# Designed miniproteins, single chains, continued (3), part 38

Each design is a single chain, and the fold is of that chain. pLDDT is the mean over its residues in the fold that is shown.

## One batch from the design tools (miniprotein)

Design m9381
Fold by ESMFold2-Fast:
Structure m9381 (fold): chain A 79 residues (1-79)
Amino acid sequence: HMKADELIEYAKELLENAESEADKVRAYTLLGNAYEMKGDYDKAIEAYKKARELAQKLGNESFVKELDERIAKVEEKKK
């Protein structure tokens, strides 16, 4: 449906309008997905790490593990 660049702008808008830590986790995760789709792996990893930090702060350890696995997968794509 949405091109990667459009999804990046949408995710940035969600982040700017985020009023809760949970909303920020969603926005950063979407931003990471969008950069990954574009092949911008460094920016994808940066966004996922921000989502991970907030998810850890919220005590969502299962999602922290999912983000750790996704970060590792993206880092493999850079090799």
Scores: mean pLDDT 84

Design m9382
Fold by ESMFold2-Fast:
Structure m9382 (fold): chain A 55 residues (1-55)
Amino acid sequence: SPVKLEILALFLEFVANSELFLAERLREKNPELAKENEERARETEERVRELREEL
C-alpha cells in the first residue's frame, strides 16, 4: 500500500533526525560515536529516498 510506505518513510525520516541529534550531542565527548551516528543517518536518509522513488 502506498500509504503504508509513506508512513514508513516518515518514520525513517524521524529516525534519521534522531541519529543526527545524537551525533551533535556526542561530537565533543565521543567524536567516533558521533561519526557512526552521522553515517547511520545518511544510510537511513538514502533508504527513505529509495522508498519514495518506489511510490
Scores: mean pLDDT 82

Design m9383
Fold by ESMFold2-Fast:
Structure m9383 (fold): chain A 63 residues (1-63)
Amino acid sequence: AEEHLQAGLEALGAGDYETAVEHFRRAIELDPENREAWENLARAYELLGKTDEAAVYRQKAAE
């Protein structure tokens, strides 16, 4: 779980938003209650221009 969150953050920093989405999605599959993973997944979607998807994941992160 932690490894995928970290890898996603590194991908975001590198501008590899598609890879970041894959890692954050995997982190959520392993730990669905990881709010940080949901927050960063929403951010990755925003950076991809997928604002509607980002809004859904941001709401999930907020609970």
Scores: mean pLDDT 81

Design m9384
Fold by ESMFold2-Fast:
Structure m9384 (fold): chain A 85 residues (1-85)
Amino acid sequence: MKKELEEEAERLIEEAEKAYKEGRYLEAAELYEEAAEIYESLGDEEKALEARIKASEAYLKAGDIEKAIELAVKQLVEAVEKVTK
């Protein structure tokens, strides 16, 4: 199950990268966000962080500034909490 989830997350990243290259920024952002959630559930916080940064970037390209800011703020809060513990 865990390996299948990791493969699913990798597939979502590949689809998101393809969507981003094709200018489908909103779709790419949603795919990156979904992959980030899977990586987070697996405890792979580094890959989850990378995926959320990409999702935020894609939302900015799509013009969804509010969603991009939400993801960036969430990522900053999580990073601060891990350092300040």
Scores: mean pLDDT 79

Design m9385
Fold by ESMFold2-Fast:
Structure m9385 (fold): chain A 80 residues (1-80)
Amino acid sequence: MEIERRIKMAELAVEGAETALENMKEKLSPEVIQQVEEHIALARKYIEEARRSKDEEEAIKYVQKAFDAVGEALKILFEA
């Protein structure tokens, strides 16, 4: 219910970061692209952990980590 909505929002945030990377990648160095991709991959791993979590409290912590990873990806992307 609440957790499923939060997971869905995290998935949408990851998709947004992937779209931003695709739109900017021609202007970015390979090193910056790799750093952004690593943070996006980390966010996707945290979303998977949230879905596999036995406790709602644990799932919420993984969703928060996923949003943090997306935030880092976007920060690197827009600072480049």
Scores: mean pLDDT 85

Design m9386
Fold by ESMFold2-Fast:
Structure m9386 (fold): chain A 115 residues (1-115)
Amino acid sequence: NEKLELIKEFESKLEKLTKEKNEFLTKASEASNAEEQVKYLVEAAEKVLEALKVAEELLKKVGDYIKKERPELVEKIKTLAQEAKDYSNFLKGANLDTQLAEELKKQAEKVESLL
């Protein structure tokens, strides 16, 4: 089933991106200085943005099926969009990477509009 294969591919990509994000968050917590900590937090935020772009592609192709048959996946995507908004607010409040902060907010709002 083509729809099931697309969903499995998405879940695999999301798992990989979540793992990479968590690795950057671990590096941020272990950073020896503020500059390194900020670098890893920005890299973690970029993984959240990449995951939302993958979610957008999936929702455009099979969003109606996911909303009907996979409510747990809808909740995961909603959680990801909220996480992106939280990162956007953090980056903007800290005057860090304002372009990434804007992209995170816009991409989260776009994905939420497809749910």
Scores: mean pLDDT 89

Design m9387
Fold by ESMFold2-Fast:
Structure m9387 (fold): chain A 60 residues (1-60)
Amino acid sequence: SEKEKLLEEIRELILEEAGLTVEYMLALLEGDEEKAKELLERIKEIQKKIEELKKKYEEL
């Protein structure tokens, strides 16, 4: 169903966010400020997409 497809997309994005968050924390620990900044920007983009898909899921 449409609802099940949206839920799967949300799940995949949450897992991607979690993975990038771990990479971000490791970059901070290593002092790689440039990599940390790039990862944070990617995390923010994924978070926005998750929010948009959650709103669509709630409207179904």
Scores: mean pLDDT 88

Design m9388
Fold by ESMFold2-Fast:
Structure m9388 (fold): chain A 87 residues (1-87)
Amino acid sequence: MKYYALFGVEEDTVIVKKDGKEEEIDVRALAEQYGRFEVEADAVKIGDKVLKSKKKMKITFFRTPSGALIAIAESEEEIEVVPASEW
């Protein structure tokens, strides 16, 4: 079964953890340039929240016509949302 999480993105950058490495990504600039941006991650920190799963998540960032940024996370395992203190 696939698990999904949909969330609004107020931040310009997110921190992605993948295979033990951390990377800061300017998701707003990339979504503005490409309209849609995808990243794979074991965990992502966005503002005061962390999304994580036991299986890699595919996270897609979308720019809406109104200028809002939204993200959809998809995984084969449950997506947990925890405070950034758990990063």
Scores: mean pLDDT 77

Design m9389
Fold by ESMFold2-Fast:
Structure m9389 (fold): chain A 88 residues (1-88)
Amino acid sequence: GPLSEEEARRAFEIAKAGADELLKQAEDYVKQGKIYEASILGTRAMMLYFAAAVEAWLAGRPDLAQEALDYGREVKKKVDELIEKAKA
């Protein structure tokens, strides 16, 4: 396809930067008691990594795709853990 390994790596780095920003915002929302908004941002951060995983698969990089999927799951878990701590 038209997607190169270079483009797949770039998509991964963009997803990582975007997810880090969304995680920061989710942490701020949890501190404000805005649990619903924090949950949405956690899901969006995960979805950015899942989109990067698709780009990696299309570029023939299953290793990078798996890494992106793992990062996506980790960022969602971090937000979910912050929410659970806020409920206690």
Scores: mean pLDDT 86

Design m9391
Fold by ESMFold2-Fast:
Structure m9391 (fold): chain A 69 residues (1-69)
Amino acid sequence: SEKEEQIKKALEELEKAKSLEEALKILKEYLTDPELQEKFLKLLKELKKTLDDLTIEELKEILKKILAE
């Protein structure tokens, strides 16, 4: 699926990220589908975190959770 491919590409590029700033830049570039963005924001809200409070590993876990649905 197109959405699954977008998440997989984002996860692949996140493996190259050396900082949260770089990881957030990758997320914004690759996670462009509005439905995927809404799912990401919903999971962030459930975790009671902001983008600035995330680790790269937490970012990857959110994307993996979306992919598993």
Scores: mean pLDDT 81

Design m9392
Fold by ESMFold2-Fast:
Structure m9392 (fold): chain A 60 residues (1-60)
Amino acid sequence: MNPVIARVIQHDLGLSEEQLQELIEMAEAGASVEELAARIQELTGVSPEAARSAAEALLE
C-alpha cells in the first residue's frame, strides 16, 4: 500500500486516523474492493462510486 495515497484518501474523505488504520488493516487482511468500498460508505457516507474508487486506490 502506498502511504501517500492512503493519506490523500484520508484527507479527501474526512477519515479519522483510527478509521484509516481500520481500512489499512482490512486491505492487509485480504479484503476485497467491495468490502473496503462498503466500509468506506459506512464511515463517510460518500457515493458508491467514490467509495469504490478509494478502495481500488488503497489496494494498488
Scores: mean pLDDT 80

Design m9393
Fold by ESMFold2-Fast:
Structure m9393 (fold): chain A 65 residues (1-65)
Amino acid sequence: SHTERGLALFAAGRYEEAVAEFRRALEEDPSNMQAQMGLGLALARLGRLDEGRAWGRELRAKFPD
């Protein structure tokens, strides 16, 4: 799964690629908490937390509760 790929990339220190995989996981399942947490942590490692907040808003707009 994209979540598993994202976690493997994160563990390898490949944070930008991990971000891409977690975003794909969230496009398939917006409620995937592991992918949401992984995206936040990967963006924090990159110092790009503003992008995480923007992605969260965009995803909620596309897939509202």
Scores: mean pLDDT 77

Design m9394
Fold by ESMFold2-Fast:
Structure m9394 (fold): chain A 61 residues (1-61)
Amino acid sequence: MIDEAEVEATLHLIRAVMAEKAGDYKEAAEHYRRAADALSGVDPQLAEEYRKKAEEFEKKA
């Protein structure tokens, strides 16, 4: 069964990728952070990976 948190994370991940392709690094960072927050209770390792991506994009913004 797909957890609601995984669905939320997937939607934010799609938005993050679209923002990244548009050069909107601040928006990309925000959506990667939200995806990480949604996954923190479901997949802590993947959540950490997305948190690191958000931090990298925040530095580019």
Scores: mean pLDDT 80

Design m9395
Fold by ESMFold2-Fast:
Structure m9395 (fold): chain A 74 residues (1-74)
Amino acid sequence: MEELERLVEEGKELARELAELTGDPAYAAAVEEGLDRLLREARTLPEEERERLVRELRASVEALRRGIEALRAA
């Protein structure tokens, strides 16, 4: 759970950065709501499924980070 909670917080932070760059606060709010729901649901899942979510969320966080870097470079 700790790793998943860390990735959720990273995702929220990146969503806030992207919202600031694009001027779309609704995007950050939608991502935060989705991540909070994911975290709540993950607590009821078996360990194997939580490990899968960690891998998927980690990939999504890295993709978002790359997108923000590209926007900052433009």
Scores: mean pLDDT 82

Design m9396
Fold by ESMFold2-Fast:
Structure m9396 (fold): chain A 81 residues (1-81)
Amino acid sequence: MEEVERLLEEAERLLKEALRRLQNGDYDGAIELAEKAIEKAREAKRLAEREGDEESAFRAGILEGLAGIVLGLAKLLKSKE
């Protein structure tokens, strides 16, 4: 549980920073941070699923999905400029 919670907190922090970079037009920074958020969320989901922690697995899935949206949007906006 401690490791899953740590990974979820890291994913949330990275996602918040990715969103901030996206809002500021730092698309490269947003891409990098969103990719890191996806990695941490995937690790958290895998560990939570192995431990039978459905709540943490669900939270990790949401974070992964949101980070994926941020990543896609950052790539799209970067290609436009």
Scores: mean pLDDT 86

Design m9397
Fold by ESMFold2-Fast:
Structure m9397 (fold): chain A 82 residues (1-82)
Amino acid sequence: MKEEAEELARRLFETTDPEEQRSLIDRLVKLGDEAAEKGDLELVRFIAGAVSEFANRTEDLDLQIHATLALIHLAVAMRDLE
């Protein structure tokens, strides 16, 4: 799971296709949900960090909104584990 998250994060920063970037964010959120269900807070934090960094670097407002909503989703998942 961590290796898959690292690979998806790497691809997110290497691709310039907005549709692929949206798909990769969605896949990272799915892995974050799976990590949260297993109680893996470190992995959820890693995924949230990657999505946050992407949101800060992207000039595409639609992608920035999509990434921000993903971060809110992951923050709620992490809160439920406290």
Scores: mean pLDDT 84

Design m9398
Fold by ESMFold2-Fast:
Structure m9398 (fold): chain A 90 residues (1-90)
Amino acid sequence: MEKIKELEKSLKEHQARLDRIVAEMRRLDQLVKEKGPIEVMKSLGIEVENEEEARKKLRDLVVSLTADALNAVGDIIEKELEIKRLKEEE
């Protein structure tokens, strides 16, 4: 079934997307713990004047990454359910 193979490919792509987002979030957390928020933002090419601004921009980035991760999880669940349904229709 070509449709199942296409869904499995799509599922793998969404899983890879989630893995990249999680890895980025983990790296960001580690860098903040090691270097502090100002140095991390500067390393990302983001100009910040003080620690409060750096923390705000980090929060905005984490919120964005969290939203992307939740969307990826939703896509994964949807594709897994569709694959399961099609396999049960054999």
Scores: mean pLDDT 82

Design m9399
Fold by ESMFold2-Fast:
Structure m9399 (fold): chain A 64 residues (1-64)
Amino acid sequence: SGAAAAESARAAAERGDAGGAATAGVTYWNQGSGSKEDAEKAAEAARRGDAEGAARYTVRSAQS
């Protein structure tokens, strides 16, 4: 669910795990839900090491 994806992303960001935060959003999109644009922005934030940015975009995708 979107709530589970958002919670996983927030927990990953608390650990400084940018890849984990983005993975929650990308997985949610690959399962046919959420926003492609936000999932792509989460992945881009993770490439920069921005764990909080990745989580924010994953949460937005989950709320779409």
Scores: mean pLDDT 81

Design m9400
Fold by ESMFold2-Fast:
Structure m9400 (fold): chain A 64 residues (1-64)
Amino acid sequence: MTDEEVDAMARAIAQRVVSENPDASLEEKIARAEELARTAAEQLGVDPDYFVEKVREAVRELLA
């Protein structure tokens, strides 16, 4: 998987979490996104810690 594909998937997860949980706090959105990111990383064979950080970044950017 390329870094570009990883970034695209991280943004997709962030967008999904924000859309499904509009009334949740920033911390709750990040926690949900991290859980989904770890599951997705295992399925995709990507480093979970690397992917979780990418998803956290995407959530912060989306809510800035």
Scores: mean pLDDT 80

Design m9401
Fold by ESMFold2-Fast:
Parts: structure tokens; sequence; C-alpha cells
Structure m9401 (fold): chain A 70 residues (1-70)
């Protein structure tokens, strides 16, 4: 899907262990998401971990991700 490229890019950077740029972005977006999106941060974190492993993200979680992104 249209957002798969973003998920793949993040998963690749995290998997390479050289994700300083993405760690800063993830930190900022995760804080924003936990404040703006309804639901629990635990569920968000679980979905993100699953996405990193499988390069696929639940659309609801992806929506919150984009809402806090530029």
Amino acid sequence: AALDSVVVEIATAVGNGESTKFQNMLRRRLICISEKCPGTAVEWGRALLKAIQNNSVDPKVTGCWLLCGE
C-alpha cells in the first residue's frame, strides 16, 4: 500500500542498527501518538514491533503515525 514504503524504510533502518535519525523521529512521533490518538501506548508499541518484524502495519496504527508526522 501507499504507506508500506515508510514502514519498510523504518524497519530497514532499525534492522541495520544505524537508526539514530529514525530513533529521534520515532521518539517524537511516539510521544505525539500517545497524546493525540485514542487507545493505549502499549497497543501502539505492540503493533509497531509487529510491523517492524513483518513490514506490515495495522491501518489504524498507521493513521495515528501519519497524523503526528509531516
Scores: mean pLDDT 52

Design m9402
Fold by ESMFold2-Fast:
Structure m9402 (fold): chain A 71 residues (1-71)
Amino acid sequence: MEEAVKELIEALFKAADEGVLDPMTAIGLILRIIGAYLDGDRESLVRDAEWALEKAGEIAKPQAEKVREAA
């Protein structure tokens, strides 16, 4: 779980760096994911991972799927 969350965060930074995702949107989504993970809110974590996939597309897909499977 912790590793999957870290990989998803790295994928979101990469999406922002490549111009696929707006940097402010990426930061907001990263903060949401960290908050859900720290709160132990698996439902919100899965939802935020799915939203990351929607916004970042293929760059975030493997990492978002790992978070969903680990939740």
Scores: mean pLDDT 77

Design m9403
Fold by ESMFold2-Fast:
Structure m9403 (fold): chain A 55 residues (1-55)
Amino acid sequence: SHMEAAKAAERGARALVEKGLLSEEEARRLQDEASKMTVEEAENLLVGAAARRGR
């Protein structure tokens, strides 16, 4: 639900920023969007972003 999706988004976005795969602004936008989604949708959004930026 909302809290779980927000947690997943926060953890994923933070990890991607630490690895240099996302900017802080991109991470904040993804977190905001993911908090309005299911956990599965939020995870897919973050995985997609990481895949496009990293290897």
Scores: mean pLDDT 69

Design m9404
Fold by ESMFold2-Fast:
Structure m9404 (fold): chain A 57 residues (1-57)
Amino acid sequence: SAARRARIQEALRRAGIHSPADVAALRAGGQEHVLEDLARRLGVSVEELERAARGLP
């Protein structure tokens, strides 16, 4: 849903993730656990988190 996606995007921004490039940087730097921890706290999959991040500017 749009509301669910917006909530995930807001959580991403609070974690300092403002674009898909920030997600790619975390993965390239071996910090994928940051995405895993955030997904767990939000009750979503890492895949759903990454899909929401693709909607960020």
Scores: mean pLDDT 80

Design m9405
Fold by ESMFold2-Fast:
Structure m9405 (fold): chain A 62 residues (1-62)
Amino acid sequence: LEEAIKLLEKALEEEDNEEKVLLMLEAGKLSKIAKEEAEKNAEYSTLDEVAKKVIEKLKKEL
């Protein structure tokens, strides 16, 4: 969980959308909860909004 949160925080600091998506995908590989939360929010949120919601969800699961 902590490693997934670090990857998502790094994604929020990235300006390149391609690199941002890769970091978010790696976080999803490390956490099933992160992948599920990202998929639920992807349809109607920006990449930054999705990453923030996933980070918030993971922090609640700690």
Scores: mean pLDDT 75

Design m9406
Fold by ESMFold2-Fast:
Structure m9406 (fold): chain A 66 residues (1-66)
Amino acid sequence: SLPDPLEVEATLHLMNGILYEKAGKYEEAAKEFEKAADILSKNPRYQDFAEWAKKKAEELKKKAEE
């Protein structure tokens, strides 16, 4: 079966977020995790994952301000 297009899009943003975080690009990483959270929040099945991604984005925003 083909993967859900929204699930694929969310996965790409999560991967980009991880790569930016590893590179120390915390502002860019936070934006990617926010995009993933917004997509995941559209599906009730992924609410816990969406909340995790939102929290991760907020933590990264705080790191970017230092």
Scores: mean pLDDT 85

Design m9407
Fold by ESMFold2-Fast:
Structure m9407 (fold): chain A 83 residues (1-83)
Amino acid sequence: MEKRKEIIERLEELGKRIEEAKAAGDKEELRRLAEELKRLGEEAKKEGDIESAKAALAGAAGLYKELGEEEEAKKLLEEGRKL
């Protein structure tokens, strides 16, 4: 499953960049990473990789919460829970 492996590798790389951005307090990078995770969640959903889709959407929701965007965070958590 070539696509699933690629999605998992991207999740791992994004997770590392998120930890670095959080440590730096880089809100601009965190917003960019939240958008990347949101897109990756949609890709995983289309590929039927529900586990990766849930992980990506939950990660994006966590970043939006860090950015004070509570409504977007709630929406993404609800999308992930329905998968």
Scores: mean pLDDT 82

Design m9408
Fold by ESMFold2-Fast:
Structure m9408 (fold): chain A 81 residues (1-81)
Amino acid sequence: SFVIAPNESSYRIKVKAATKEQAEKARRLVLGFGGEIVDFNEEKGTLVAEGRGITKEEVDALAKVLSKIAEEVSVEEVEPA
C-alpha cells in the first residue's frame, strides 16, 4: 500500500515533577497513552518512560500534556539496536 508512512520511532520520555502528586499524575498519563514505564521514583519525582512505534506528533502531544503538570519534560528519539 502506497500510504504515507508516519515518522514512527521509539522515544524515551524523561519527566521531573516538583511533587509526588505530580509524579503520579505524569505516570498515569504515560500509561494512558500506551507508554512503558522504565523507571519511576515517586520520592524524587522522576519518571522515565519509553514508547515504541509511535509518531513524533504523538510523542510531542504527550510531552505538551506532561509539561502542564511537571517541572521538566524531555523527549529523546531512541534508535532500535
Scores: mean pLDDT 77

Design m9410
Fold by ESMFold2-Fast:
Structure m9410 (fold): chain A 90 residues (1-90)
Amino acid sequence: MEEARELLEEGKRLYEEGKYAEAGQKAAEAATLALKAGDYELAREAAELAKKSGLEALKAGKDINKAIGAALAGIGLGFEAELKGGLPIP
């Protein structure tokens, strides 16, 4: 659990530094670990950061394959977290 949070915080730091491809990779790893641990809230947050970071990296035209991977991972992992954690109501 702590490892997933540490990866998410590292991803947030990299995003603030403009290292979007690296931020997306760390966020995707955090989301995967959070899903395995059953922390669906953390998984959603990390998946959103991975998606956002991947899209920003694509806009910058750098590390295209890594950026696409991060964006797709964020979408898929976020959907998985939503399904397992339940829909937000209200």
Scores: mean pLDDT 76

Design m9411
Fold by ESMFold2-Fast:
Structure m9411 (fold): chain A 62 residues (1-62)
Amino acid sequence: SEELLKEAEELKKKLEEDPRSTQEDIDLMEKVIKMLKEGADEIELSFARMAISVAKIMLENL
């Protein structure tokens, strides 16, 4: 989860620095970061991995 947290924080920073990203995308990453910091259950960890994967694909296409 430490590795996932670091990756989510880095992705959020990249989304914030790209004017083509939406506020909704940034807010979603912030929610994922908060969940990972507060401790995530098995389902929340699965959602975090999926959200991170989607954010990576979106950044590659911006």
Scores: mean pLDDT 78

Design m9412
Fold by ESMFold2-Fast:
Structure m9412 (fold): chain A 68 residues (1-68)
Amino acid sequence: SAKEKLEEIKKEVNSDPRFEAELIGDKTLKITSKGDVTSLIGLALRLIGDYPEFEVKIEGDTIIVTAK
């Protein structure tokens, strides 16, 4: 399910000390950067490539990943 994929992404992202990921409901993952915006952009591009079934947006110091 989409929620299971988001939980997997959350675990992977949380293993990197530069980021913090939190699941909001069943369809949305919020990722906050603890570093610079360049690291956040790099992560967002990777997620767009790896998970084309999700919508990925950058909002300042955060990435929002939403199930379509």
Scores: mean pLDDT 80

Design m9413
Fold by ESMFold2-Fast:
Structure m9413 (fold): chain A 57 residues (1-57)
Amino acid sequence: LRKEVLEKEIELALARMQLSIARLAGDEEAAAKYEEEIERLERELKELRKELEEKEK
């Protein structure tokens, strides 16, 4: 679970970087895709962090 949380945090950071690049390039389609990806990853991360907290208790 700790490793999965870290992996998702890295994916989220990469997606945010790609979103910034897409916005700077004026690629609105790519930017919209990464915005949705970030939203999904944030939800998954919240769930994984909740599981990690329960497992450590």
Scores: mean pLDDT 79

Design m9414
Fold by ESMFold2-Fast:
Structure m9414 (fold): chain A 57 residues (1-57)
Amino acid sequence: SAALENIEKAIEEFKDDRVVLLAALHELRQMLEEETDPDKIARLEELRKRVEELLAK
């Protein structure tokens, strides 16, 4: 939970920082491979999509 909250804050604060966004994307992908809770998977997928959209800009 704390790790997810930290990633979410980093994405919001550093939305124009490609290095931070790439690090957040890597962490979100690793968390998705380990997570089994459907609600948490949905949250992680939404954050991953947001980071990918920011990186596509």
Scores: mean pLDDT 81

Design m9415
Fold by ESMFold2-Fast:
Structure m9415 (fold): chain A 72 residues (1-72)
Amino acid sequence: MAELEAELRAMPLDEIRARYQEFLARSGPVAAEARAGAADPTVKLSPEAQRTLRELGIAQHVLDEKLRAEAA
């Protein structure tokens, strides 16, 4: 995960946007599973779902940081 964050931070903003969109597309079915887990704490996310959400979170974090820097 630290490796993905470092890779994304080295990318230009347009490439980070493309990566984020890829993760969003992949997260569609995973988002439903995550919502089920949030509604019922006894529901355990699959390792694949956990990884997809973590990747999406990292990409969103890096993108948000870069967008705030550009907006300022």
Scores: mean pLDDT 72

Design m9416
Fold by ESMFold2-Fast:
Structure m9416 (fold): chain A 80 residues (1-80)
Amino acid sequence: AAAAREALKQALVRAFNLAMKELTDEQIDELITALANASDKPAAEVARTAVEKIRELIPNPSPELQKALDDVEAAADALA
């Protein structure tokens, strides 16, 4: 349980660091709104919502960002 939470945390930090370099201020606000609307859901579902929104906002992500988003999904699956 603790290991799965740390893995998800590390994956999310990496994905957000990469995404923030490609997102505009308005897109960051849209991502925050999507996360706030998902806040009542389990952590794994919130993480999936973040990945889906980032992919919507950045339709052609770098290979590094694509891998980071895939890593978040894998970590969310392990937590669930």
Scores: mean pLDDT 81

Design m9417
Fold by ESMFold2-Fast:
Structure m9417 (fold): chain A 56 residues (1-56)
Amino acid sequence: GAARAAAAQQAGRRHFETASPERQELLREIAEKLRKMGDRIQEGIETGDFSLASVK
């Protein structure tokens, strides 16, 4: 097995878990906002409605 790959993944997870709860919540909120923004941009690309979505 590739123990070195598992160690790198553990380091990332530990970094998140050792962060304060406030830090974890902020990161979660930022990720959710980015996700929603990405979804909206994707819809605009697919529908071509960017010019019509000025006020909604």
Scores: mean pLDDT 64

Design m9418
Fold by ESMFold2-Fast:
Structure m9418 (fold): chain A 64 residues (1-64)
Amino acid sequence: STRDFLVRLLNEARDEAEKAGLSPTEIALLLQELADLGNRLLNEGKSLEEIEKELRKFLKEKLK
């Protein structure tokens, strides 16, 4: 399902943020931002491929 797809990406993002040394609070805020972005793109009718691309791009910028 679309929810399973988004949950998978958020779980991957959590693992990346943990490896980058973010605190639990910072991880929670980052995951909320990613979830909000993902839901916005879904509501705009973006493909799952485009959503994954945009979420991964956002994550990379945040973990710099």
Scores: mean pLDDT 86

